# Designed miniproteins, single chains, continued (4), part 16

Each design is a single chain, and the fold is of that chain. pLDDT is the mean over its residues in the fold that is shown.

## One batch from the design tools (miniprotein)

Design m12557
Fold by ESMFold2-Fast:
Structure m12557 (fold): chain A 58 residues (1-58)
Amino acid sequence: MELSEKQKEALEEGQRLGVRAVTVDGASPEEARALFERTVEEKSGLSREEIEEIRKTS
């Protein structure tokens, strides 16, 4: 999947924030997922559907 540099950075940032939320702030995995999706949407402009598709790519 072709992603722009900005989109890749947004995905990495979202993942880091999600992991930190669970491991440091005691958030649930569900809350971490919501934070990840919101961060990527705000920083990259990717839709929730596009984010889900990226996550399904193994």
Scores: mean pLDDT 74

Design m12558
Fold by ESMFold2-Fast:
Structure m12558 (fold): chain A 97 residues (1-97)
Amino acid sequence: GEAEELAEKGVELGERGLELALEGLKLAGKNKKALSLAIAAALIAIGAIFNAELAKELVREGGDEERALELGRQAVEDGERAVELGEEAVRLGKEAK
């Protein structure tokens, strides 16, 4: 269903955001802006994955479909933001060389 598809997309985006955040942390060195963006991306990505997994669990248990849909949408939005912040962290970290 739609909630399951949004939750799966939220996990994929959150995992990608987290991978970018970790790469950004490796590249940041002493660049405070790159470091801050990487940390923000990591935290948002973790939240996106958490909300997506909760949405999946609600669907699996036949729980509140409306809440599952809201959590799935939130996970996608946060996952997309984590990817954007993570990509910027990686870009700034690479430029600092």
Scores: mean pLDDT 89

Design m12559
Fold by ESMFold2-Fast:
Structure m12559 (fold): chain A 73 residues (1-73)
Amino acid sequence: MANVENFRLVMSKLDNDQIATAGKVVANHARSKGDEEAAKLAEEGVKAAKEGNKEEAVEYLSEAVRTMLEKSE
């Protein structure tokens, strides 16, 4: 079931390096499913995490997951 808020809470507990790694995994998964929009959002999250902007990185990754879930429903 779609619960983007739980994903956001989990991601908020990770450090920037862990968020960047998670974002790369999400981007690769989205791209493998043909979800280029979600892949782009996840890649923006990776960039934000590398820049030290944890809050923005978590928001981008949460939007990527939401986009993927909307296509599954």
Scores: mean pLDDT 80

Design m12560
Fold by ESMFold2-Fast:
Structure m12560 (fold): chain A 70 residues (1-70)
Amino acid sequence: SEAEEIVRELLEKAIERLEKEGFTELAEMLRRAVEEGVTEDEREFSEEEKELMEKIVAELLPEAERAAAA
């Protein structure tokens, strides 16, 4: 349950970052996934979206480790 809460927090931060970068459609999809637990949308991500997601994960991973250690 705690691990699920950490994952949800990371997804919420990723959503905020995507909205700041102008990827509102992807942000809405992730917000729905957080709310529903999983997305049923199997659409392919664009290369731009994948690159941004990789960057977000790289930024959030140290923050997640810090939160888990706190």
Scores: mean pLDDT 63

Design m12561
Fold by ESMFold2-Fast:
Structure m12561 (fold): chain A 67 residues (1-67)
Amino acid sequence: SEEYARKGGEAIRAGDFEGAIEYARKLAELGDGATAASIAHGVATTPGASEEARREAREVLEEALKA
């Protein structure tokens, strides 16, 4: 959980939004919906993220809020 949270944050800083979304999904699967939602929100609100990445991040955010 902590490792995926760290990797997700690192991915956002590196501009690897696909990687960040993957780590958010893994955190949600582990029941860490709050951290997953935080990472997904980070991608969704980053100005450098593509529209496709933002849409995918919003989907993951909605899923994570149920975890």
Scores: mean pLDDT 80

Design m12562
Fold by ESMFold2-Fast:
Structure m12562 (fold): chain A 66 residues (1-66)
Amino acid sequence: SMEKAQQEVLELVGKAQEALKKGDYDKALEYLEKARELAKKAGFEEIAEKLEEAIKELEKLKKELE
């Protein structure tokens, strides 16, 4: 159901936030990418766009640390 898909997206975002708190940018990106794919598949365009923006910003931060 759409409601179940929304719950799964929120769970993945929560896992990404926990990874960020630990400084694990790679794991955070993995969870955000999974959340974005699920949001797109479910038709949650606004959520998917926000997740894509978050992914791009996090990729930039990671690249600055390399």
Scores: mean pLDDT 85

Design m12563
Fold by ESMFold2-Fast:
Structure m12563 (fold): chain A 82 residues (1-82)
Amino acid sequence: MMKEVTLKHAKEREEMGREAESKKDFLTAGRQYEAAGELYAILGENKKAAELYRKAADMYRKAGDEEQAKRLLEKAKELEKK
């Protein structure tokens, strides 16, 4: 039951990220993709979480936030080595 609720929230955050990205709201898109990645990581879906962290990093770069982009790329790399 808890996993199903977390997966639902992860998908909702990913959808919110896509909506924000389509509106060119790159800061909001980055935050939503990061939140979705955290939820997938909790579920043990490390590959999906890493993919979402890379998307969030791309969004933060487009928003001019290079520091957040770098942080998320490091998180993605750590998940990919597990």
Scores: mean pLDDT 84

Design m12564
Fold by ESMFold2-Fast:
Structure m12564 (fold): chain A 62 residues (1-62)
Amino acid sequence: APTEEQLEELARRLGVSVETARRLIAAVARLKLLGYSAEEIAEKLGISVEDVNIILEFLKTL
């Protein structure tokens, strides 16, 4: 699981609260496991493809 400091850094990069970042991490991880592309995840969550890629890169570094 990500540390609080890692969550705070991600939240700052995305321009959202830590609570929102935590929810986005869970949502992106689930949709990726279901086989959705970054573009499809962005559309489903109403965020940018860039934000999805930031979260996916964050997940790879854990």
Scores: mean pLDDT 84

Design m12565
Fold by ESMFold2-Fast:
Structure m12565 (fold): chain A 77 residues (1-77)
Amino acid sequence: EEKEKKLKEAAEELAKGAEKVAEEIKDDPEAQELARKAAELAREGAENPEKAEELIEEARRLVAEALNLYAEKKKKE
């Protein structure tokens, strides 16, 4: 129970963070889509604690990919 509660809280925080990242990188639609997908997966993890660990890890990877893509494009400019 406590482990599931902790995973749910982590997933909710990650979803919130991913949404903020998507708003900050809104000038890059491709990177923004990755961040939005991360928020979606994190929210699904919050609703399904049994899948939360896997979904949180995938969401974190997508956020990192979105930020890397955004940084890469800004370097080219």
Scores: mean pLDDT 81

Design m12566
Fold by ESMFold2-Fast:
Structure m12566 (fold): chain A 95 residues (1-95)
Amino acid sequence: SSSLDQERVERLTERMKELADKAGLDIPEEEIRRMAELAVRAGVDEEDFLEAVEKGAKTKSVGVLASHVTGAILRAVADSIPTRRGPDGRLYPDF
């Protein structure tokens, strides 16, 4: 529900803020919240989101952290796309 999604957004926002602060990265809370909102809407698992944040934070670069989070979001979106088996026997997105 929308209420549960809001609780998830707040939880991910706070945890990302804690990890960023611990890494010495000063990221505006509005940007963290936006990334958390996109992750929740894309269906990113909390564990996958936090793993992406931790990997990015280790680089000490806000841009790289944002790229890791974006990668997790795009993977969740891709995982939600139906797949089909191609002529080579491999699975492809069925756009």
Scores: mean pLDDT 85

Design m12567
Fold by ESMFold2-Fast:
Order: structure tokens, then sequence, then C-alpha cells
Structure m12567 (fold): chain A 64 residues (1-64)
């Protein structure tokens, strides 16, 4: 019962989670290969944007 609401939230936001996972993987690969600081900064900024959107949605879910 208590997990059902969270499970629906995860299903509704599955595309956002998938994009976040992909962005995190891309950033980790770039870091491990010694990519330029500029390339790392661009990938980090994209990941930060996705994390911020996810946190916003999670707070709205919790506040409701």
Amino acid sequence: ERGERFRRFLEENAPLYARLIQAAVDLAIARSKGASPEEIARLQAEMDRLVAELKRREKEFEAS
C-alpha cells in the first residue's frame, strides 16, 4: 500500500530517471577518459539540470 503511490510516481517519471541515468553514465565515462574541463562542465550542467527537475518533482509529490 505505502509503496504503491511511490511506484506510480516512478512509472510516471520513468523517462526522466532514464535520462538522468544516461547523463550520469556519460559524465562518469568522460571523467574516466580525462575529458577536457569544458566538456566535463557541460555534462555536469546537464546532469545538474535533470537532478534539479527530479528533486522539484519529488518535493511536489511529498508535499501533496
Scores: mean pLDDT 79

Design m12568
Fold by ESMFold2-Fast:
Structure m12568 (fold): chain A 86 residues (1-86)
Amino acid sequence: DIEKRRAELIKKATELKREGKEMRRRGQEVSEEAAVLASAAIGMFGEAIDLAKEDVEKGEVALKRAEELFDQAKEALDAAEKRRQA
């Protein structure tokens, strides 16, 4: 069901884009690398949503790339926060 896949993708990308915006704010204080990666993830989640409206499979590929950038941003943010506690 393509409509169900599209709805689930848009919902997931919207939720992760919101989390990415929060990581970008935190990154601006503690890690420029995390802020840059979070900004890239936010942009790619937006592209995944737009692509899914025309082609769900292309949207799913973009979502996977956005998730990889999101995970990299989270790792960079976590590393910077641990370094501040040490």
Scores: mean pLDDT 85

Design m12569
Fold by ESMFold2-Fast:
Structure m12569 (fold): chain A 74 residues (1-74)
Amino acid sequence: SAEAEAALAEGRRAFRARRYDEAVAHYRRAIALDPSLREAWEGLVRALEAKLTSPRATEEDRALLAEARARLAE
């Protein structure tokens, strides 16, 4: 959908700006709108991997990364 593609584009923009929390939020929105949008899952993995280099990363971030990786393995 156009809304899912717009959320994907916003996620990519946030990722380029190194705003990883914002990137995660936008990619999660894209996935909620279109869970078949592989590029949103790929973006989510990249954003979470970048965020996990921070000591402020949470257990929720690790769980979400595992879920996104499992989805891409399908």
Scores: mean pLDDT 87

Design m12570
Fold by ESMFold2-Fast:
Structure m12570 (fold): chain A 55 residues (1-55)
Amino acid sequence: SSERRQLILEESGLTLELMGLIVDARIAGSYTPEQLERIRELEERIAELAAQFQA
């Protein structure tokens, strides 16, 4: 369905942002508190979208 497609696209976009933050932190050699908080927010939103897709 179009709803499932939208959920997958949003999840994919958030996953890409999450991967970018991890890559930047690894290149810098450390995670900032701001990066860790943003990662937490992204993980929560990805989990919410995944739950909606599975329902």
Scores: mean pLDDT 84

Design m12571
Fold by ESMFold2-Fast:
Structure m12571 (fold): chain A 97 residues (1-97)
Amino acid sequence: MAEKEVVLESDQPIVRVRVTNLGDAEVEVTVTSEATGQTASAKVFPGETVYLPIAPSTKVTVKAKIDRGKATLRVEAFASDDVDAPPVASAEIEIEA
């Protein structure tokens, strides 16, 4: 089992985080809104993309956990529910157990 986290910050309140699993292992992802302490969690299977809505915060923590295998997660934060809006922050998480 392995765990990694990244922090995403923006000048605009983040309302949604998109996580894409580019790896070969199932990953459990938890996103925490720093402003509210609210969390949202999902399992992200290989090749899947999930959207995690959060209470608005300029800073969010994204935690990834795997039991075994290797995964690369693309994490993108959005200040808008508009599907055409670009992400305001992004990170990549490489995790292996």
Scores: mean pLDDT 84

Design m12572
Fold by ESMFold2-Fast:
Structure m12572 (fold): chain A 65 residues (1-65)
Amino acid sequence: SREQLERAYLAAKNGVALSPQLLEAMVEAGLITPEEAEEILKNPTKEKRQAVADRLEAAGIRPAP
């Protein structure tokens, strides 16, 4: 859902680990591939979290300030 995608954005921006459930929601929304989700789960880095946040923001998922 959009609410799950907004939660993923906040987690990524605040340096919180992205749960499998949030990554699955992004795959279902077509924002990342299943292979990308698995890579993020296996090797979570600041760069990967920033890329997730950037992709969500580009898709218009950014919550209002």
Scores: mean pLDDT 76

Design m12573
Fold by ESMFold2-Fast:
Structure m12573 (fold): chain A 63 residues (1-63)
Amino acid sequence: MKEEEIAEELVKRFGLPREAALLAVRLAESGATPEQIERILVKLYGVPRGTALAAGRLAIEKI
């Protein structure tokens, strides 16, 4: 899937800001773990930990 398509799915499923969703996809493409993506989304965007972890896992699955 294209980066934008995966980001749109993350926005739709988890209610992430578009910038957070795009960052999650780019981190996944760079080889980040779900736990690393979680920590970054929590710190930069205040995403709840469980939501951030699930979003990171889905981003990695879809790339």
Scores: mean pLDDT 85

Design m12574
Fold by ESMFold2-Fast:
Structure m12574 (fold): chain A 76 residues (1-76)
Amino acid sequence: MDLLIESFEAILRSMGASQAQIDEAVELLRKRLELIDKAKEALEQGNFEEAKRLLKEAEELQARLDGLIQAAQKAA
C-alpha cells in the first residue's frame, strides 16, 4: 500500500474513526490521486483545459475527505 494512504489510515484510526469511515476515506483519496495523476499527464501534453477539469474534480473529492476527517475528530 502507498505510504501516503497508510499514514492517512493511521491518522483516522488514531482519531477514533470506524473501519467503514477509514475505507470510504481511503477510496476517496485513491480516486483523488488518480485525478491528480491524469491532470499531470494533461499538463505535460499542453491540455490545460482538461487538467483544469480534472483538478476541479479532485477538489470536490478533497471536500468529501475533509468532511470525513471532521466527523472522525468529533467522534473521538
Scores: mean pLDDT 79

Design m12575
Fold by ESMFold2-Fast:
Structure m12575 (fold): chain A 81 residues (1-81)
Amino acid sequence: SDLEKAEEYRKLGLEYEKQGNFVKAAEYYEKAGEYYKRAGDYVGAMESYNLSAKAYRQAGNLEKAQEMFEKAVEVAKEQAK
């Protein structure tokens, strides 16, 4: 299911973050956010996009960090509907 894929990608993101691989952590957190959104878990999506933004910032990719923050804001607005 989309929810199971989201949870698996979030676990992979956390594993890469523990290894100090912030680029891979950010990529997996971004994938987790997409699958949480597809599953209708807007809280999980928002949290995952925020984790991706933080990881991209730690990797020095400020453009991708900003993109992920904007995705988190978009998801928060959809939850409010």
Scores: mean pLDDT 88

Design m12576
Fold by ESMFold2-Fast:
Structure m12576 (fold): chain A 68 residues (1-68)
Amino acid sequence: MEITDEEIKLALGLIYLGIANIDESRGDFEGAAESYEKALTLFEEAGAPQELIDEVRKRLEEARKKAA
């Protein structure tokens, strides 16, 4: 079974989501926002569930507010 580009993007998005969660827990809200942005783009390109996209967007907005 050949892994699709969409499956790779979903996996990378999950990795960036994990990085963003770690950065946020460490108070690196700017780094968290960058990682949430990367995760959001990858999830949108992968056709991820809308609930996941909405949650990542919400976390991105909160990280951006705390980084400012």
Scores: mean pLDDT 84

Design m12577
Fold by ESMFold2-Fast:
Structure m12577 (fold): chain A 59 residues (1-59)
Amino acid sequence: GIVEALVAEVEAALRSRDLATGRRAAENAVQMARDLGASEEEVRELERRIEELLARAEA
C-alpha cells in the first residue's frame, strides 16, 4: 500500500546514515501520500511510522 511503500523509501534514505536526506525523504513521503489521495488515517499512520524511524536513527 501507499503507507508501506513510502515508509520503505524513508527507511532506505535513513539506512545511508544521512539524517538530512532521511528528513527530506520523510517530508516528501507525507506530501506524496496526500497527493495520491491517502486518507487522513493513512497519513497519520505514515507520520507515526516515520517519527519512529527518525527517533531510532537519531538515538
Scores: mean pLDDT 80

Design m12578
Fold by ESMFold2-Fast:
Structure m12578 (fold): chain A 80 residues (1-80)
Amino acid sequence: HMEEEIDLEIDYALALIYLTIARLSKERNIPFTDEDLKLLEKALELFRRVLERHKDWSPEFQARVEEDIEEIEKLIEEAK
């Protein structure tokens, strides 16, 4: 349904925004705050939800989402 597709696109876009913010902070050597970590955790949840619901779509898209998930997991681990 159109509404479900829009919701998943919003989830993906929002997760990308959070990941991009984290990438910029890391690139500029800005330490992650507790709020930054919460946003990364939200991005991780959103990407996992997108991956679960889009598993029947393009393998290339799935690979990109899996790569983004791995990047976020690494960023969270590095911030410990």
Scores: mean pLDDT 77

Design m12579
Fold by ESMFold2-Fast:
Structure m12579 (fold): chain A 91 residues (1-91)
Amino acid sequence: GREELIKKAEEKLKQAQEALEKGDYKKAIELAKEAIRLAFEAVPDEKVLEAIGLVLRGIGGEIEARLKGDDEAAAKYLIEVAKELIELAKK
């Protein structure tokens, strides 16, 4: 159920934060994207439009950061979006 998806998203978010702390930005980005996917799947139907807005913000931020060669900023942006999606899924 949704509770299991939320727990898996939180686990991936923790792993993404640990990868970011170690300077492994590529791994942090991939783990944050996994957390986003799991959290998005757990979002209630009535919150899907808000969730889409958060995902688009994350994608835009990642693209902008990567174009500037700033993988750290890309990872941080995706981690923040994952956190917000997890909170939205809990509502």
Scores: mean pLDDT 87

Design m12580
Fold by ESMFold2-Fast:
Structure m12580 (fold): chain A 68 residues (1-68)
Amino acid sequence: MLKEEAEKKAEEARRILAEVDQLPDSLLTPQQREAIELYRKAIEFYEKGDYEKALEVYDQAREVARKA
């Protein structure tokens, strides 16, 4: 179901953000910073109950991170 998919993706996004918090900001590329902001935005949509937008923004974050 959409909510369960969004929950799983939000958990993955939180894990990624926790890993990135261990890195100095000076080592992050512009694309990596953009992906981080998109992961945060996806979590915010999930917390607000907008599961469709949460999944959409998570997919955008994944695509940006893949190109970084």
Scores: mean pLDDT 78

Design m12581
Fold by ESMFold2-Fast:
Structure m12581 (fold): chain A 75 residues (1-75)
Amino acid sequence: MSLPELSKKIVEELVKLGVPESIARRAAGLAVYYLLQGDPEKAVKAVIDELLRAGYSEELAKKAGEIVRKLIEET
């Protein structure tokens, strides 16, 4: 899977969880940034941290992190 396709899938999955597209795109951009640095663990953490910073619950942020981790592993 290409990084643009991965970014699009991250946005789609976060929007399905009720995250606004603007925040979902910001989180996906952070994930792609850390993947380009070769750090998939930091990519997942960046999505979790961005959702917590945006005021979402730890449960929703953790669920989003699990989804992003699976998408990265399928890439």
Scores: mean pLDDT 84

Design m12582
Fold by ESMFold2-Fast:
Order: structure tokens, then sequence, then C-alpha cells
Structure m12582 (fold): chain A 55 residues (1-55)
């Protein structure tokens, strides 16, 4: 399970990748987080989705 600090870092990484158009890399991070922390994966997925919609 990811620490709170690690989860926040993964979310930021995934969002930055999504903003740059690296959606496949952003989704890979999301899949990895889902295996380790399902609740964190929801937050990460929501952040990626929002970043894509705002691009």
Amino acid sequence: MLSEEELEEKIKEAVELAKKGDYDKAQEIGKRVAVEDPEGAKKLGEAIRKAIEES
C-alpha cells in the first residue's frame, strides 16, 4: 500500500503526463496504484480525467 506522500506524488506525475499527452503512461501509473491502493486509484483516475478534460 502506498503512503499518503507517495500517492500524492503519483497523482501529480500522472496528471503532468496527461497534460503532456502521454495518456498511456498516465494510465500505467493509475493501474499500478489500483493494485496497491484502490482508494488512491480513484483519486488518481479522477485527477487524470480532469486534466484531460481541461487540456
Scores: mean pLDDT 77

Design m12583
Fold by ESMFold2-Fast:
Structure m12583 (fold): chain A 70 residues (1-70)
Amino acid sequence: SREEEAQRVLEAGKKFYEAGNYDNAIKAYRGAIRLDPKNAEAYRNLGDVYEKAGKTEEAEKWRQKAEELE
């Protein structure tokens, strides 16, 4: 299913994030959101990676979207 594909892509994003590869983590988390737009975890993780990349306004935007899905 698209939800299973989203979870697989989300896990890949987490591995990029753990490796400090924030650009690829962002791409993966955006991919997970495209596959499953209701996945609050993907939005929260995208917020976290933008914060690590120094993009505070972007981080807050994605965290707010995650809260709206809870």
Scores: mean pLDDT 86

Design m12584
Fold by ESMFold2-Fast:
Structure m12584 (fold): chain A 61 residues (1-61)
Amino acid sequence: AVERFHRLLDELEAAVKAGDQERVDRLARELQALLDEMGLRDAVAGKSAAESKAVVEAAAA
């Protein structure tokens, strides 16, 4: 789970930088599913306040 999360995050960042919306959408969905299983709050607890907010909102949607 954790390793999958890191892989998806890395792929998502690469897709965002490349402007590949299709990949971004797909990876975002997979990441959201993992966040739900890993405990959304716990997953964002280690992040910055601003990023925690963005992640919670994006993942919750």
Scores: mean pLDDT 65

Design m12585
Fold by ESMFold2-Fast:
Structure m12585 (fold): chain A 82 residues (1-82)
Amino acid sequence: SKEEELEKLEEEIRRLGERLAELAAAVAADPSDEAARAALEETARELERTTKEAVELALELGDEERAEEIRRLVAELVARAA
Protein backbone atom coordinates (compact mmCIF):
# COMPACT_ATOMS: atom_id res chain seq x y z
CA SER A 1 0.00 0.00 0.00
CA LYS A 2 1.03 3.66 -0.41
CA GLU A 3 0.94 4.05 3.38
CA GLU A 4 3.44 1.17 3.81
CA GLU A 5 5.63 2.69 1.06
CA LEU A 6 5.60 6.03 2.92
CA GLU A 7 6.57 4.32 6.20
CA LYS A 8 9.51 2.63 4.45
CA LEU A 9 10.61 5.95 2.91
CA GLU A 10 10.46 7.63 6.35
CA GLU A 11 12.61 4.81 7.78
CA GLU A 12 15.10 5.25 4.90
CA ILE A 13 15.24 9.01 5.54
CA ARG A 14 16.19 8.36 9.20
CA ARG A 15 18.81 5.78 8.14
CA LEU A 16 20.29 8.13 5.51
CA GLY A 17 20.35 10.97 8.06
CA GLU A 18 22.40 8.84 10.47
CA ARG A 19 24.82 7.89 7.68
CA LEU A 20 25.10 11.53 6.59
CA ALA A 21 26.12 12.55 10.15
CA GLU A 22 28.72 9.74 10.34
CA LEU A 23 30.20 10.65 6.94
CA ALA A 24 30.23 14.38 7.78
CA ALA A 25 32.19 13.56 10.96
CA ALA A 26 34.63 11.39 8.96
CA VAL A 27 35.21 14.19 6.40
CA ALA A 28 35.71 16.72 9.23
CA ALA A 29 38.33 14.41 10.81
CA ASP A 30 40.14 13.86 7.47
CA PRO A 31 39.25 16.44 4.76
CA SER A 32 41.73 14.75 2.35
CA ASP A 33 39.70 11.49 2.28
CA GLU A 34 38.18 11.77 -1.20
CA ALA A 35 36.28 8.47 -0.82
CA ALA A 36 34.54 9.71 2.35
CA ARG A 37 33.74 13.06 0.67
CA ALA A 38 32.29 11.28 -2.39
CA ALA A 39 30.19 9.03 -0.12
CA LEU A 40 28.95 12.11 1.78
CA GLU A 41 27.86 13.83 -1.48
CA GLU A 42 26.17 10.63 -2.72
CA THR A 43 24.34 10.13 0.60
CA ALA A 44 23.18 13.78 0.57
CA ARG A 45 21.77 13.34 -2.97
CA GLU A 46 20.08 10.06 -1.98
CA LEU A 47 18.50 11.76 1.05
CA GLU A 48 17.22 14.59 -1.20
CA ARG A 49 15.68 12.12 -3.69
CA THR A 50 14.11 9.97 -0.95
CA THR A 51 12.70 13.09 0.76
CA LYS A 52 11.11 14.27 -2.51
CA GLU A 53 9.48 10.84 -2.99
CA ALA A 54 8.22 10.73 0.61
CA VAL A 55 6.79 14.28 0.47
CA GLU A 56 5.08 13.59 -2.88
CA LEU A 57 3.56 10.35 -1.55
CA ALA A 58 2.32 12.06 1.65
CA LEU A 59 0.64 14.76 -0.46
CA GLU A 60 -0.94 12.10 -2.73
CA LEU A 61 -2.41 10.57 0.45
CA GLY A 62 -3.86 14.01 1.35
CA ASP A 63 -1.62 14.27 4.43
CA GLU A 64 -0.12 17.78 4.20
CA GLU A 65 0.79 17.67 7.92
CA ARG A 66 2.88 14.50 7.42
CA ALA A 67 4.57 16.10 4.38
CA GLU A 68 5.57 19.09 6.59
CA GLU A 69 6.79 16.72 9.34
CA ILE A 70 9.01 14.95 6.78
CA ARG A 71 10.43 18.29 5.53
CA ARG A 72 11.10 19.37 9.13
CA LEU A 73 12.79 16.06 9.98
CA VAL A 74 15.09 16.32 6.95
CA ALA A 75 15.97 19.97 7.70
CA GLU A 76 16.90 18.88 11.26
CA LEU A 77 19.02 15.95 10.01
CA VAL A 78 20.84 18.15 7.46
CA ALA A 79 21.48 20.87 10.08
CA ARG A 80 22.96 18.26 12.43
CA ALA A 81 25.34 17.04 9.69
CA ALA A 82 26.51 20.59 8.79
Scores: mean pLDDT 88

Design m12586
Fold by ESMFold2-Fast:
Structure m12586 (fold): chain A 61 residues (1-61)
Amino acid sequence: SDLTDADMARVRARLAELQAAGSPLFKELDVDGNGTLDADEWALLAKKLKEVNYDIDALFP
């Protein structure tokens, strides 16, 4: 696979920072607004990461 466990850990850490800051970008990723990313939401995030060459910061300016 293209994503490593380390890449996923970095994504989780960044999402936690955005959630704590009240960022609208986290809200866009959490489409059901429950504050948790399920397997389908993680799959969508992984697909978006592939589109930006795994540059996490490109998704979270």
Scores: mean pLDDT 65

Design m12587
Fold by ESMFold2-Fast:
Structure m12587 (fold): chain A 89 residues (1-89)
Amino acid sequence: SLAQKVAELLKLPDEEIRERLRHYAEKLGLSPETVERFLAMSREAQAELIIGLEEALKEKDEVKQANYFTAGALIAIGVEIDEEIEKKK
């Protein structure tokens, strides 16, 4: 399942998670500014985004590829917002 893939990623060292995120984001042509913003996210958000980016790269239908990326990005943004709310409590 997707949750199992995230859990397996979270077993990796932070440095390896960051390297995988950078690699997949660069393969999708994301800007350096966007990549750095993603690298500033939590470990959990980074893992969720990696799965979304990986699925986007495997998809041959460009519309479905865009949808996978958008879904992954929205999940990562949601995690980031939750962390900002937590910091304000």
Scores: mean pLDDT 69

Design m12588
Fold by ESMFold2-Fast:
Structure m12588 (fold): chain A 74 residues (1-74)
Amino acid sequence: KARELLEKGKAAFAAGDYETALKYFEEAAKLGDPATTFEALYYASIAYEKMGDTELAKEYREKALEAAREAGLL
């Protein structure tokens, strides 16, 4: 479920549909394990950056790094 949402988000992101991508990434982050949550939050931070929302981009980057630590990726 969470991984499927992450993949749908990545597809929307690749198509340049950042608003749709963010909806999928936020849902994936809520339902996923720490590794899936990390990827979802990281892609969400980039999507916010692409949309010009630098404050949310920074916030989600920080959330992604915390999730990466929980996943043992740091």
Scores: mean pLDDT 82

Design m12589
Fold by ESMFold2-Fast:
Structure m12589 (fold): chain A 82 residues (1-82)
Amino acid sequence: GLEDLLEKLLSISKEFLKNEPDLTALDALKKIAEKLSKELPVDADSLLDSLLTILKEHGIDPESTAKPALEVILSKLEKLLE
């Protein structure tokens, strides 16, 4: 369900933040969406669009480094799982 998606997204986002900090936010989110679409019955393009919307709402440029973008996404996901 949605909770499984959010927990998996949280896990993958933490892994990308640790291992690939020099990626752009857009490239990191594309890789995360593609990886999730292989493990869960979700559309990668729809997931990417949703994640980019979160970044835009928080004033994060998708062409900036992945770290600030992933930190915003992680914070929002952690609050949703509380």
Scores: mean pLDDT 74

Design m12590
Fold by ESMFold2-Fast:
Structure m12590 (fold): chain A 55 residues (1-55)
Amino acid sequence: MDKILKIIEEVLGIKPIKKDDNFYDLGGDDSLVDKIISLMEKKYGIKLTRSDLEK
């Protein structure tokens, strides 16, 4: 999911982010998870859950 990685990079201000990087290990929290979910749905029509970002 290249699109999700780009949104995580934008929201966290960390670049590059690897596909196997854990969102919470990068300093993400629940409010940033909600922001990423909202941006993915708004920009790409992709609905994510918190578990999708914890892998």
Scores: mean pLDDT 70

Design m12591
Fold by ESMFold2-Fast:
Structure m12591 (fold): chain A 71 residues (1-71)
Amino acid sequence: IDEKEIKGAMALILVGIGKILYSRGKKEEAQELYLEAAKLAKEAGDEELVKYIVEKAKELGLDVKKIEEAI
């Protein structure tokens, strides 16, 4: 497993945790995890994963513009 594979896997883990936090009413914490996940996906060079994370954040009603401005 190389650096990019690790970053992609971590991004997906953060998305999962963020969804759980959101479901528990911790929207601010979820927002930060989705933002960090998108940054990791961008560092991994996985543009499809970045798009997926942004789309999932949008479905939850998170601040997508803030995420896009961070990557």
Scores: mean pLDDT 85

Design m12592
Fold by ESMFold2-Fast:
Structure m12592 (fold): chain A 70 residues (1-70)
Amino acid sequence: VTPEEVERVLTALVVREVISPEEAEEIGKAILENMDNPEIQELVEEALRLMREGDYEGAAELLREAAKLA
């Protein structure tokens, strides 16, 4: 997982109105500052999988959970 992939996913969720721009900024900061945490990496990778499957709500929930671990 790269910082660019995290930013792209958050932008896609904002465009789809699944999360607010403010929430995306908070989640992104928390995740990007803690990219070395294996639990956060696992949740982000699972969220990327859900994005590919079209489960945007599920992806958003996993990213929220990752931000809580940060």
Scores: mean pLDDT 86

Design m12593
Fold by ESMFold2-Fast:
Structure m12593 (fold): chain A 52 residues (1-52)
Amino acid sequence: SLLDGVAAFSAGDYRAAAEAFRAWLAAHPDDPLAPVAESLLAEALALAGEAP
């Protein structure tokens, strides 16, 4: 869920956060929160040292 991603992000586990956001986006592609999840995924990947 988005909350799992936010919790991992808050804990500094950016790889776990990125995985949670990817999973949520795959399940909810048309959700109005999808742009928020995409932004959080990009930030998590950048902080994990994984550039898009």
Scores: mean pLDDT 79

Design m12594
Fold by ESMFold2-Fast:
Structure m12594 (fold): chain A 71 residues (1-71)
Amino acid sequence: SSIDEAIRASEDEGDEKSKRHSRLARKYYEQGDYQKAIEHLVESIKHSHQSGSEKALQASMKALQDVLNEM
């Protein structure tokens, strides 16, 4: 999934905060809690932007868009 891509990108770039939030987004997404999934994807985007993790940023933005399209 696009959320799993965001987790992998943050892991590859060593962005532990972005990775933690993307993992929480996956958990809430799998539970059907799209609001909490979106909140954690936004935090993942924020942390990847602040750290300069460009691949994690792009993957998290794509994951956010995909979740929004399912609402």
Scores: mean pLDDT 88

